# Designed miniproteins, single chains, part 1

Scores and structures below are computed, not measured.

Each design is a single chain, and the fold is of that chain. pLDDT is the mean over its residues in the fold that is shown.

## One batch from the design tools (miniprotein)

Design m1
Fold by ESMFold2-Fast:
Structure m1 (fold): chain A 79 residues (1-79)
Amino acid sequence: KTAKELLEEAEKLLEKAQEALKEGKYEEALKLALEATKLALEAMKLDPSLTLKATGLALAGIGLAIEAARKLGKKLPKI
């Protein structure tokens, strides 16, 4: 997978995570947000020129993951 493909997948996963969070599916929201964050960080490692966009997506993913984990009463795993 290319860095651009990873960022595109991360954006789609973030949209799904937001929908899951709205529906009270906090476990699904947490999983999707963490996967999006991992893909964004991987894209940044593959192409440093995408650092700004990748960082923005990673921060959004972390924010959603924290919110979902807080609703579940769980701590975030290491990524």
Scores: mean pLDDT 79

Design m2
Fold by ESMFold2-Fast:
Structure m2 (fold): chain A 58 residues (1-58)
Amino acid sequence: SKDMADKVKKVLLQVKETKGALTEEQVERLAEAVENASDDTADQGLAMDKTIAEIRAE
């Protein structure tokens, strides 16, 4: 669906911003967080930011 493609694009943009500093498992965590978020763009962005912050804190 179009919504899924949009969520995937957001994950790819974040991975590019971190310049591959994320492992494959961490990228999967980001994708899952976005997929589990609501269809609201702001909620998806917050889910990504929260997940990235959690990963960086590990």
Scores: mean pLDDT 68

Design m3
Fold by ESMFold2-Fast:
Structure m3 (fold): chain A 76 residues (1-76)
Amino acid sequence: MEAVEELRRRNALGVDVSGLSKEEIKEKIKKAAEEAKKEGRSLAVVARDEEEAKLAEEAAKELGVDAPVYTVEELQ
């Protein structure tokens, strides 16, 4: 939750992908990217750990979405 607040402060739409599969992460990033574009905001992804962050990075790359991926640890 604090990680999402930090991203919001940076004028980024934060999306938390903790506990999701790669397919669920991909779908959630796609939806969030559409919302960020409508609001004129950048998209940023929050993952629980480095392993999940790698899955989120791959998902964003496959979707052609330009979004940084952070772990909860990096935003605390």
Scores: mean pLDDT 74

Design m6
Fold by ESMFold2-Fast:
Structure m6 (fold): chain A 97 residues (1-97)
Amino acid sequence: SLLDKLLEELAEEIRKYYPDKPPVEALEELAKEYRKQGKLLKAKIAELVKRALELQAKGVQAVKNNDEKTLEEIKKELLEIIEEIEKLVKEIEEEKK
């Protein structure tokens, strides 16, 4: 539920500030803005979400090419990204206590 809330907050900020940008480019600009504001954990999360979207696009191409090895590598990296995002979300919660 915390990941879902954060992803919805990122989506709302993208719609508000970067309505005409592709999601990958919007996340890059949002991460830069978070860094300027000193929101380093949110910046890292935006960068990880961007990486997940890039891997998703690569995964679609790997499926078309029947490249099972690349798909397994992408799956592993996506799981590592999800785990890292969950750790960063928990750190943000602890800082707000």
Scores: mean pLDDT 82

Design m7
Fold by ESMFold2-Fast:
Structure m7 (fold): chain A 57 residues (1-57)
Amino acid sequence: ERTELKERILAELAENPGASNAELAERLGVSPATVSRHLRELAAQAGVSVAQVKRAR
């Protein structure tokens, strides 16, 4: 369930490098706060900052 949303965030970032949290939220049908939370979790799992997750692609 939550893994699916994280996967979608990564897919959207791969297609749209530099997309804002608001843009990702609009595409995924969730709030920007939800996107921000999941990006933080992804960064923690990868051992990097949120900015590095967005810059990795």
Scores: mean pLDDT 71

Design m8
Fold by ESMFold2-Fast:
Structure m8 (fold): chain A 58 residues (1-58)
Amino acid sequence: GDVIIRVAEADSGVSREQALEMARAVAEGDEERLRRIAEEAGITPAQARSLGEALLKE
């Protein structure tokens, strides 16, 4: 997780807390929460899903 979170911060401006919340939303299948976090982070829901899935694979 840590490397992926650092890359997300550098490339997308996503905070560590936002990245972890995206991973939780993906794990729970909560698409509404994922969308809200994506809007807050300034990224698309598709990007938020990809980031969350990448974090869960670690």
Scores: mean pLDDT 74

Design m9
Fold by ESMFold2-Fast:
Parts: sequence; C-alpha cells; structure tokens
Structure m9 (fold): chain A 107 residues (1-107)
Amino acid sequence: LAQIIAAAIAQLSADIAANSSDKAALANTYNKRGIIYLAANNYASAISDFNKAIALNPANADAYNNRGIAYLNAGKTAEAIADLNKALSLNPNNNAAKKNLAIAKAQ
C-alpha cells in the first residue's frame, strides 16, 4: 500500500509539471494529490496541495471540503469550520461538507 501511494504521488507530481499552463487541469491534479496525501495521513502536504488547488480554482467546493477534512485531522478546528462553510456556500448540496461540518462543530 505505501508503494502504491508513493507511485500515485510521483505520477501526479509529473502531471503537475506537464500541465503547468492549464489552470483547470492543474487545480484538479493538485486536489487529487492532496487527497492521496490525506489518505497517507500527511496533513501538511495535503493542506499545501489543497491551497494550490483553491488558488487555481476558487470555486472548487470539493477542494475546500477536502482542506477542511485535512484541517480537522491536523487539530485546526476553526480553519476546518471556515473551509466547510465555504464548501457549502459554493455547493449547498455537498453532503460530505454537511457531515464534516457537524463533526467539526461537535468538537
């Protein structure tokens, strides 16, 4: 499993280098690599990649939701609530963000 995660990160890092001029593709690739870092419990790298995804596409509700999850796992509850509220403002039907916001507020 660790080797599969490392291979996925390496491929996504190559995709980032190859697609530097396409902001939408680049934003999606950063979000995908952030998700892999989150699954690996590397919250600092996940947050960094979600920051890049949001900078490239500020309307990406999923990137805000995913960064909120990373902040929760890092113990940054206030930042998590802010991101989860932003995800819901962009997509009010984001059930993942609703669930994660309830978890954050229960802490």
Scores: mean pLDDT 85

Design m10
Fold by ESMFold2-Fast:
Structure m10 (fold): chain A 76 residues (1-76)
Amino acid sequence: KLAAIEAALAALQPAVFARGEELLARAEAGELSREEALRLIEQAILDAVNEALRRAGVDARARSLEEAAAAIAAVE
């Protein structure tokens, strides 16, 4: 299960990085505050972790990065 989560996260990583670059570029352009961009990046990471859990067959949905870490730690 843990290996399946890791594989799913690796597959999702390019999309999360592209989203992060987009949000940081928008912050540099003044369309977003850096704080807002960082919150949206945190949400994108959380969404990716939840998608990785779903792909790995884990019936868990984290609402925070702390919950996401706990859900992953509960998988062997």
Scores: mean pLDDT 77

Design m11
Fold by ESMFold2-Fast:
Structure m11 (fold): chain A 66 residues (1-66)
Amino acid sequence: MTFRVTHTGSVEQRIGLVLWLMGIPGVEVEIVGEGTFRVTVSGDEAARAALVARLRSIPGVTVEEL
């Protein structure tokens, strides 16, 4: 339930994504590189699927399961 998330947008867009994710209960974010984040979701399968779908809907965002 850990994902590598990459955002190719502006610095402001990347900061906004991290701040948004950090505000979600049960979600932890680790900055591992420029525009690359490790996202851990402690929710059930439905919560995980919903978050991944939402992340993939954001322009410039790529999600990989680790």
Scores: mean pLDDT 79

Design m12
Fold by ESMFold2-Fast:
Structure m12 (fold): chain A 79 residues (1-79)
Amino acid sequence: SLEEALRYVREALAALDAGNYDEAIKATQKAIVYARKAGVEEAVEYLQRALDAIKAGNRDEAKQYLREAIEVLEKALKE
């Protein structure tokens, strides 16, 4: 669901802030699954970019993409 996607994106962002990269990867992957189920293609694109950035160790870039995904998902949730 859309709410589950948003929860996992926020979990991924919190994990990155805590330096828990493995947890951030898992949460981002779950967020991608739920964003796809919700049909929010723009969020899926941001989340895939975030996942690539996390795996590359680019924390700031990953956080930016996760925040973009949150904005897209929150907009979809309000509609």
Scores: mean pLDDT 87

Design m13
Fold by ESMFold2-Fast:
Structure m13 (fold): chain A 62 residues (1-62)
Amino acid sequence: LKPGDIAVAKEDVTGVSSPLLHLKKGDKVKVLSVDSQGWALVESLKTGRRARVGLHYLEKLE
């Protein structure tokens, strides 16, 4: 995953930044940034909210 990618949540997840974002399995997000520690800053396409989530919960959508 890289900035600008669209990804889908592989399972239900809650972000760890403020405000908290709760994603359900299958929710689509835009990746805004990725760090070297395995976290992504994402924006929910459904709600427009942003949060950090673990990369292993996300799958790149083609």
Scores: mean pLDDT 74

Design m14
Fold by ESMFold2-Fast:
Structure m14 (fold): chain A 59 residues (1-59)
Amino acid sequence: GPTDAQVRGAAVAAGQLTGESTDPRDLGPRAAALAAKIIAAETGTVLSAEEARRLAEAA
């Protein structure tokens, strides 16, 4: 699966791109969906928005 650094980077980037929170612990719904897509593109790991949100919270 993705590393904590990859998950955190995706969460921050998704927050910035969506205009939502950049805090990985408090991802908005659009940022969570985008973070899942970024993680999938970079690592090949397919995640739902909810799974990406939980990984970001744990990272």
Scores: mean pLDDT 82

Design m15
Fold by ESMFold2-Fast:
Parts: sequence; C-alpha cells; structure tokens
Structure m15 (fold): chain A 83 residues (1-83)
Amino acid sequence: MINPTDEQLAAALEELRRRLPDVVERLELTPESIRGLLAYAESLGAKTPEEAREVIAKILELKGVSPEEAERAAGIIVDHAFA
C-alpha cells in the first residue's frame, strides 16, 4: 500500500519546486494533491515504485505535462513516497 507520511509529501513538493517549478505552479501541486495522485495510482493497480511512476507519469501527461517533465515529476514523487 502506498501510504507516504506528510513529511515525505512535503519533501517531494520541495524537490518538485526546485526542479520543475512550472509544473508545480500550473497544476497547483500541494502535499494533498500529491497524496491524491499516489492514491489514484494505487487504485489503478500500482503496487511497486516502478508501476506507480508509470501511472503517475500518464496522469500528468493527461493533465498536459510533457512526457519528459511527467516522467521527471513522477520519479521525484515516487522516490520520496517510497523512501
């Protein structure tokens, strides 16, 4: 079960703000919205960090993020959530 702490979500958002500030601003990313992305990925069957990364990247692309930025953002989110 993907169940990150509030501290892990805050750390993910901080790294996203440093590396992908435009994505954070455009999608209005918060710790709560990142938790929602992870919960939604799990509801779609993601059980591993690799599966969660794939699903989150696809969700972000659907929201209009480029494939390259979506993959980077998904990686940051997953690395902190599974830390």
Scores: mean pLDDT 84

Design m16
Fold by ESMFold2-Fast:
Structure m16 (fold): chain A 99 residues (1-99)
Amino acid sequence: AEELLERIEELLEEAEELLKEGRYEEALETLEEAAVLLEELIRRSRDDPELLRRALELARRLLELAKELLKNAPKELILRAIGLIIRTIGLIFELELLL
């Protein structure tokens, strides 16, 4: 679980740098990977409120980056970015219900 937190944090930092560089497709792929790991973290940490609070913070960060991506995304990435935003909102909702 701790290793998943660390990897998600690394992916979010990587995605932020990719967004700054205008590498939107790579940023989206990185954020999508972070969402997959975040879902795994939530499943493994349901009985750990401390890890769930940290997961919620990461989910909110993921949402902010996904929104920034959508604002600047080329046409072909818009639907994927919207899908990621919807997925992330769902994860935030699940985390708030577990806390």
Scores: mean pLDDT 86

Design m17
Fold by ESMFold2-Fast:
Structure m17 (fold): chain A 80 residues (1-80)
Amino acid sequence: MIVDKLVEKGVPRELAEAAVELLRHYGSLTGTDLKARVMARLGATIEQADKVVEALMELGKEGLLRIEGEGYDAVFSLPE
């Protein structure tokens, strides 16, 4: 479960759940869009939102998430 993998990487569960829900709702989001939406939805700090994006980038490298592009401009989506 992607939420549990984000928590294993140091993301608070509420932020992990919100990030996955946002990706499911929008289908795909850039790192910048995801950061802004997590901050707006839960009042997360910039540091907390950055940890969410960094953890998602690592999951993408592990093949658990689809990533297209580089850095914060990369487009993230849930697999299939």
Scores: mean pLDDT 81

Design m19
Fold by ESMFold2-Fast:
Structure m19 (fold): chain A 67 residues (1-67)
Amino acid sequence: MEEEERRLRFLRLSAESNRAMAELMDRQKALYEAKTKEDPSYAPQVERYERARDQNLEQAKKAEEEI
């Protein structure tokens, strides 16, 4: 059915989008980890990007499980 095809496409796009966002967050985390070596005040930003990465990965997994 067309509706089912649209639902599956949405879930796949949602999973891909969340995985791409998680990769972006992980790259930002790595950059701030490097900065923390010279300035420890960046440590909270490392934690925020790590949580954002994990949240996006969780959302991607949930979308993939519904496919």
Scores: mean pLDDT 84

Design m20
Fold by ESMFold2-Fast:
Structure m20 (fold): chain A 105 residues (1-105)
Amino acid sequence: MEEAEKYLKLGEEKFKEGKYEEAIEYYEKALELYQELGDKEGQAKVLVKLGELYYKQGDLEKAIIAYQNVLEHYPDTEYAKEAKKKLAEIYRELGKYEEAEEILK
C-alpha cells in the first residue's frame, strides 16, 4: 500500500508540473500495485486522476473512458460520484445534454 501511494503521489507531482507522460507512467504503476492489493478505492482513485489528466490534455475520449471505467467497475467507491460529475460536465461540453442528465439521474 505504501508503494502504491508513493507512485500515486509522484504521478500527481508530475501532473502539476505539466509532465503528463511521466504522470501517466507513475499512475499506471500505482494502478498495477493497487490491483495486486485488491484495493478498489485505490484503483478508482488512480482512474479518476487519469481522467483528470486526459481532460487537461484535451483528450476527451480517453477522459470519458477513464470515468466510465470507474462507474462500471468501481460503483461503490467515493470516486464513482466524482467520475459521474466529471463525465456529465464533459457531455455538456460536447452538447450531449441528454446523456449528461442520464448520467446524473
Scores: mean pLDDT 85

Design m21
Fold by ESMFold2-Fast:
Structure m21 (fold): chain A 55 residues (1-55)
Amino acid sequence: KKQLEEEAERYRKEAVELGKKAMDAIKSGDFETAKKYAQEMAEAVRKARELEKEI
């Protein structure tokens, strides 16, 4: 289904945005926030991979 491919793409884009937020947090010295965004990025990548297996 097109929707599974679209959802996987959405999660990949979310991972990129979360990675940018993590980098911005590192730049500002907020390492706790950077860690949280990095964990959310990893989760988004994992969900994209799970959806890609269903395609």
Scores: mean pLDDT 80

Design m22
Fold by ESMFold2-Fast:
Structure m22 (fold): chain A 94 residues (1-94)
Amino acid sequence: AAPGAETRVIDIEVELEPGEEKVIDLSDYAKPGDRVVVHVEEGEAEIKFEGDDKWVLLKPGDTVEFTAKSNKLTIRNPSEEPVKVKLRILVAPA
């Protein structure tokens, strides 16, 4: 088998306290056009892509997939409970 002929998967775990926001810089992991999967394991999270004005609300157990448009994703916890979110980045072999 030739090394480097496989899609690389990168998992990032994000935990947010009540009212906390985190900016995830994807530039070390993804390029525009790569696929990013967001899964909410616990609580409710709002996500926003760089350049977008609107937040997207995700409920517990929701999974969304999107094409990376920018290198920054903001995740916010609008609730009074802790939130746990998992990001999976699918990087095509170069």
Scores: mean pLDDT 76

Design m23
Fold by ESMFold2-Fast:
Structure m23 (fold): chain A 92 residues (1-92)
Amino acid sequence: RKEELFAEVDRAIADILLYMAKRALEQGNYEEAVRLYEKAVELDPDNADAWLGLGEAYRKLGEVEKAKEWYQKAIELDPDNEKARKLLEELS
């Protein structure tokens, strides 16, 4: 179906945005990382790694409460994600 094809394309674009966002985060470009992760979660809201990355970018910007919120979202989508749980514990 046409909707399934658009979902496939959106997931592919989200994966590219995740790659770019991770690189921005590694380079210390935290504002750009937030923008890229926000686009990634808009296109693929079920991707726990995208929510985790968004939380990490907000943490780097000093937005601790937003970081906690997005880490919790990542854990809701992937309860076995040890990295998300550890990052949330570090902020608690």
Scores: mean pLDDT 81

Design m24
Fold by ESMFold2-Fast:
Structure m24 (fold): chain A 62 residues (1-62)
Amino acid sequence: GKTIAVTKGETTLVGDPLETLKAGTEVEILKEYEDGTVEARSLATGAVGLVGLSDLEDIREV
């Protein structure tokens, strides 16, 4: 299964390049870090980067 979450509001996916995700964007959580950041992939664009776990909601396994 995949772990999917939704952005609570507009947030920055910190990758190379930086990407702005709109509120309600679905992301796949790839890895969680101890500092409360996650590596995520945007399902809309396929971009990968870091976001705060606190910026995500509706976390579920599919």
Scores: mean pLDDT 84

Design m25
Fold by ESMFold2-Fast:
Formats: structure tokens, sequence, C-alpha cells
Structure m25 (fold): chain A 82 residues (1-82)
């Protein structure tokens, strides 16, 4: 999970947005509580110009994580506000 998150971050920095999206999605599949992967995928959507989709995705991810980890968990704030 963390390995795919780091791969996604490197691909995102390289401008390989489709590959970054796939890596982040794989990280979420392996660890759905990985707030960094959720935030990374939202950043990919933002860089693609999909600002409304990114906002909706951040809200959905934050609600999911808040339901499992609690609203005060740092990971929830990270995905909602990063």
Amino acid sequence: AEEYTKEGEKLFEAGKLEEAEKAYKRAIELDPLNARAWAGLAKVLEKQGKLEEAKEFREQAAKFLAGVLGEDHPGVKYVAEA
C-alpha cells in the first residue's frame, strides 16, 4: 500500500497523471484507510482540471475515513484539507 502511494507520488511529480492515478487506486485497494493515497488521487484530478470531481472525491473520502477512524483523526483532515 505505502509502496504504491510512493510510486503514485513519483509519477505525479513526473507529470504522468494516468500512471499516478492507477498507482494511487492500487494503494487504496490494498489499504482503504490510506489517507495519503486518497489525497494523492484528488491532487491528480485537480491537476487534470477536474476540480469538481476532486472536491466531491475529497468529501466522499473524508466521510468514509471519518466513519472508520473518527472525524478528529489526522488522516481525515489530511484528505479533506490537503
Scores: mean pLDDT 76

Design m26
Fold by ESMFold2-Fast:
Structure m26 (fold): chain A 86 residues (1-86)
Amino acid sequence: SNIEKAKEWKKKADEAEKQGNLREAAHYYALSGFYYDQAGKWKEAAESYRRAADVISKITDVPESQRKNAVDVARKAAEALEKKAA
């Protein structure tokens, strides 16, 4: 199910973040958000995208403009989902 896939990706994201693998963590949090969104779990999807934005903001080996753009994309996805959940 989409909820099951979302939970598995979140687990992988949490593990990657704990290991300092921020790129993988951000990618996995975004995948978790995508599957929660497909399942209509907008609050959980928003939380996952907020988490993705947070870990992206910590990545220092990319140009600032690229990092800012990626953070903005993830935050806007979360904001749209938060409005659906409200």
Scores: mean pLDDT 89

Design m28
Fold by ESMFold2-Fast:
Structure m28 (fold): chain A 100 residues (1-100)
Amino acid sequence: SSLLEKMKKLYEEILKIEEKIIELELEFEKTEDIEEKKKLLEEMKKLKEEMEKLLKELKKLEEESKSKEAVKLLLRAELILISVSATILVAERRIKRLEE
C-alpha cells in the first residue's frame, strides 16, 4: 500500500540517523577531550530528537495501516530509538564521571 511505502521511507530515514549517531559514538570513544565529548553528545541528542519526530509520524501511519508488516517496521524503529537512548545515557554518565 502507499501507506506502507511511506512507512518504509520513514524507516530508511531512521536508519540513516542511527548510522550518523554510531559515527558520532565512534568519535566520542576516540577523543580524550571532555569539551569535544560534550559537543559530540549534543549532536547525538539533536539526532535523537529528529528520530523521535520520524517515529511519531511512523506510529500515526501504523495506526492507519494495521498490517503485520507495518507493525514490524514500527517495532524495529522503536527498538532503534531505545538503543540510541541507551547509547546517549551511557555517554552522558561517562562525561559526568570524567568531571568528578
Scores: mean pLDDT 89

Design m29
Fold by ESMFold2-Fast:
Structure m29 (fold): chain A 69 residues (1-69)
Amino acid sequence: GSSQGVKIEEFKVGDKVGFLSPKEGPRQGTIKSIEGNKLFVELPDGSILTVDFSKGTVDGVKVAVYKVE
């Protein structure tokens, strides 16, 4: 499909990423590393989530992802 949302090229290490999840509500983290189509995002509690742009998933679950500011 057409990429009308945020592209992975708009993200870099140190950028903030938000997640919109029905179970957890809005969450934010900081990009720790980028590997191909994947962002590794560190949450405030120190946990790491994997955002996979090729699958449209966060840690294997389909959720909304957005750039903060």
Scores: mean pLDDT 69

Design m30
Fold by ESMFold2-Fast:
Structure m30 (fold): chain A 85 residues (1-85)
Amino acid sequence: KKEEIVKLFTEIARLVVEEFKDDPQQAQDLVDFISEALKKINEAKTKEEQLKVLDELESRVDQAITDPEVRARIKELIEKIKELL
């Protein structure tokens, strides 16, 4: 389960890097946010805290990613992570 969550976070990070290929600073800022989110999920004591972190990640994706197809793909990966909690 934990290994599957890490793989899903890695895929989200790859999609972000691909989307912001022409804006490396924006890519790095969002990748750092994703890395911190994974750390918070691993350190969280309750499922409620883990879900809150994923909701914050989804909100950041909605603000940062303008391509609706890329946004939808990342949200699908976030939902898969929620199913594994």
Scores: mean pLDDT 84

Design m31
Fold by ESMFold2-Fast:
Structure m31 (fold): chain A 70 residues (1-70)
Amino acid sequence: MTAEEAFAQGKAALAAGDLGAAVRWYRYALKLDPNFEEARKALAQLLQEAGGLPGLPEEEREALLEALSK
């Protein structure tokens, strides 16, 4: 699976209203390509829209912050 494929899965999850799945797929896209600007931007938008990181487990928040910092 490529970063683009993972990003497409994230967009599909977002369209279905599954924000948790969308976040997981965008993170996976960034693991495959840390410089994938579209996935990083989409994650940042979702985090801002959700009012930050409330409700995410500590491990999930740590991984997201690491991915966005690269």
Scores: mean pLDDT 70

Design m32
Fold by ESMFold2-Fast:
Order: sequence, then structure tokens, then C-alpha cells
Structure m32 (fold): chain A 119 residues (1-119)
Amino acid sequence: PVSLTESGGGTFKEGDSVTLTGKASGLDFSSVTWSWWRKKKGEGFKLVASISADGSKTTFSEDVKGRVSISVDHSAQTLTLNLSDLKKEDTATYYVQGIGWIGNHPVFYFGEGVELVVE
């Protein structure tokens, strides 16, 4: 019933820009805090960017600060990550995470991931 799908990955060149897109269905998109995480080969998951349910608050990781933006489109139910001036170090699998609430309990939603390769 709930689905979360990432797209926009692939192989890019250093200095390029990429738009990664997450789409959600089966939940109230506007009530969920959204974030993008990435996992590099041999490393753990690291936060890239997050945005509050109303879009008013954003957080960016230091390693992408100045070349990243995150946005939500409530009507399209779409979370977008724009990453510019790509570096080989950006090569990773990127995941959308949503955090919603049922009463006092957090509910976590995860996508399957989309691969980004920078050559």
C-alpha cells in the first residue's frame, strides 16, 4: 500500500549536475519529514539532505554543502535532490527516507535506492 521509488541515477561526469527524484504513494506526503541518504561501497549510511514536512526547514551534510538543494512538491508527491559540481566521491547508492508518526511512535519509510556513478 505504501510505495517509495527513487529515480534519476545513472552514470555522470565530474562537474555535471544531477536531479534525483523520490516519489511516494499510499501516505500523506505533507505530514512526513523527508531525507536523502547515501551509502558508498564499504561505508555506512550518511545523511545528504533533509527537509521538514512543510518545507520550511532544511539540513545539508558538510560534504555536499554549497552544491546541493532539496525540495518537496506536495501536489506531485515528489521529493527532489539536486546535486551540482559532481565529484567522484559522490558515487554511491542514494536512498529516500520518510519519517511519519502514528500517535507517539515514529514510522520509517525507505526506498530501494538509486545508483549514482561519477566518472
Scores: mean pLDDT 82

Design m33
Fold by ESMFold2-Fast:
Structure m33 (fold): chain A 91 residues (1-91)
Amino acid sequence: ANTQAADAYLAAGIANFQAGDYASAIANFNKAIALNPNNATAYYNLGVALLKQQNYASAIANFSKAIALNPANTVAQHNLAVAKANLAALA
């Protein structure tokens, strides 16, 4: 099922992230989202990987989507504030 494939890509992305391969993590999180666009966890993890690559604007967009899908994710709210502060410091 597409949900099983989405979960597999999410798991692969997390493994790549833990290995420090943020580019492969982002690619796998995008595949997870393509198969399940309501996956709040995939948007959150994509935001974290983008934050590690200093892609702050894209990180903000993905944390905002994660919060919209799961408003109880207080860690996503904290990381959204971090991404906004980093973007403001670069502007």
Scores: mean pLDDT 88

Design m35
Fold by ESMFold2-Fast:
Structure m35 (fold): chain A 90 residues (1-90)
Amino acid sequence: DEEAEKLIKEAEKLIKEAEELIKKAEELKAQGYTELADKAIGYAKLAIVEAEKAIYEAAAGNLEKAKEHLKKAKEALEKAEKYLAEAEAK
């Protein structure tokens, strides 16, 4: 299913982006920017969990559930990016 493959690739890309964000946030946390970095890490980890659920549902043929989980993953990553940007601005 072409749609399932597209959703899986999008979720995999999102997981990679979240993993890179966690690395940057951990570096900021080591520099003393702990509260905003911890929020960024928390939301990035949530994005990974939701993206993994999207991959599972897409592979099972549950495309609507996959889309719902992918939407939640994107929303979590956007929040993570916001907190990382706030930490970097200080």
Scores: mean pLDDT 88

Design m36
Fold by ESMFold2-Fast:
Structure m36 (fold): chain A 80 residues (1-80)
Amino acid sequence: MGKEVARRAAELAEQAGLTDVAKTARSLMDEGDYELAVTVAGIGLARAGHLDQAREVAEWAKKAGLTNAARFIEREIERA
């Protein structure tokens, strides 16, 4: 579950033009750090103003049990 969510989150970041964010997330996935990969992708989307995509990533994180990723992304959305 976490690996698939991280893959999709990195893909959304790349589609949004956040190439460096997507590369960082994929690097974290290669290290097995799926929760941090999702966090980086979701926060990157929120900071870039892609709030709908960031909310989608936070929802995927919640459903996958990545509670810390979801909280950090939601906090960034509230700050934007």
Scores: mean pLDDT 87

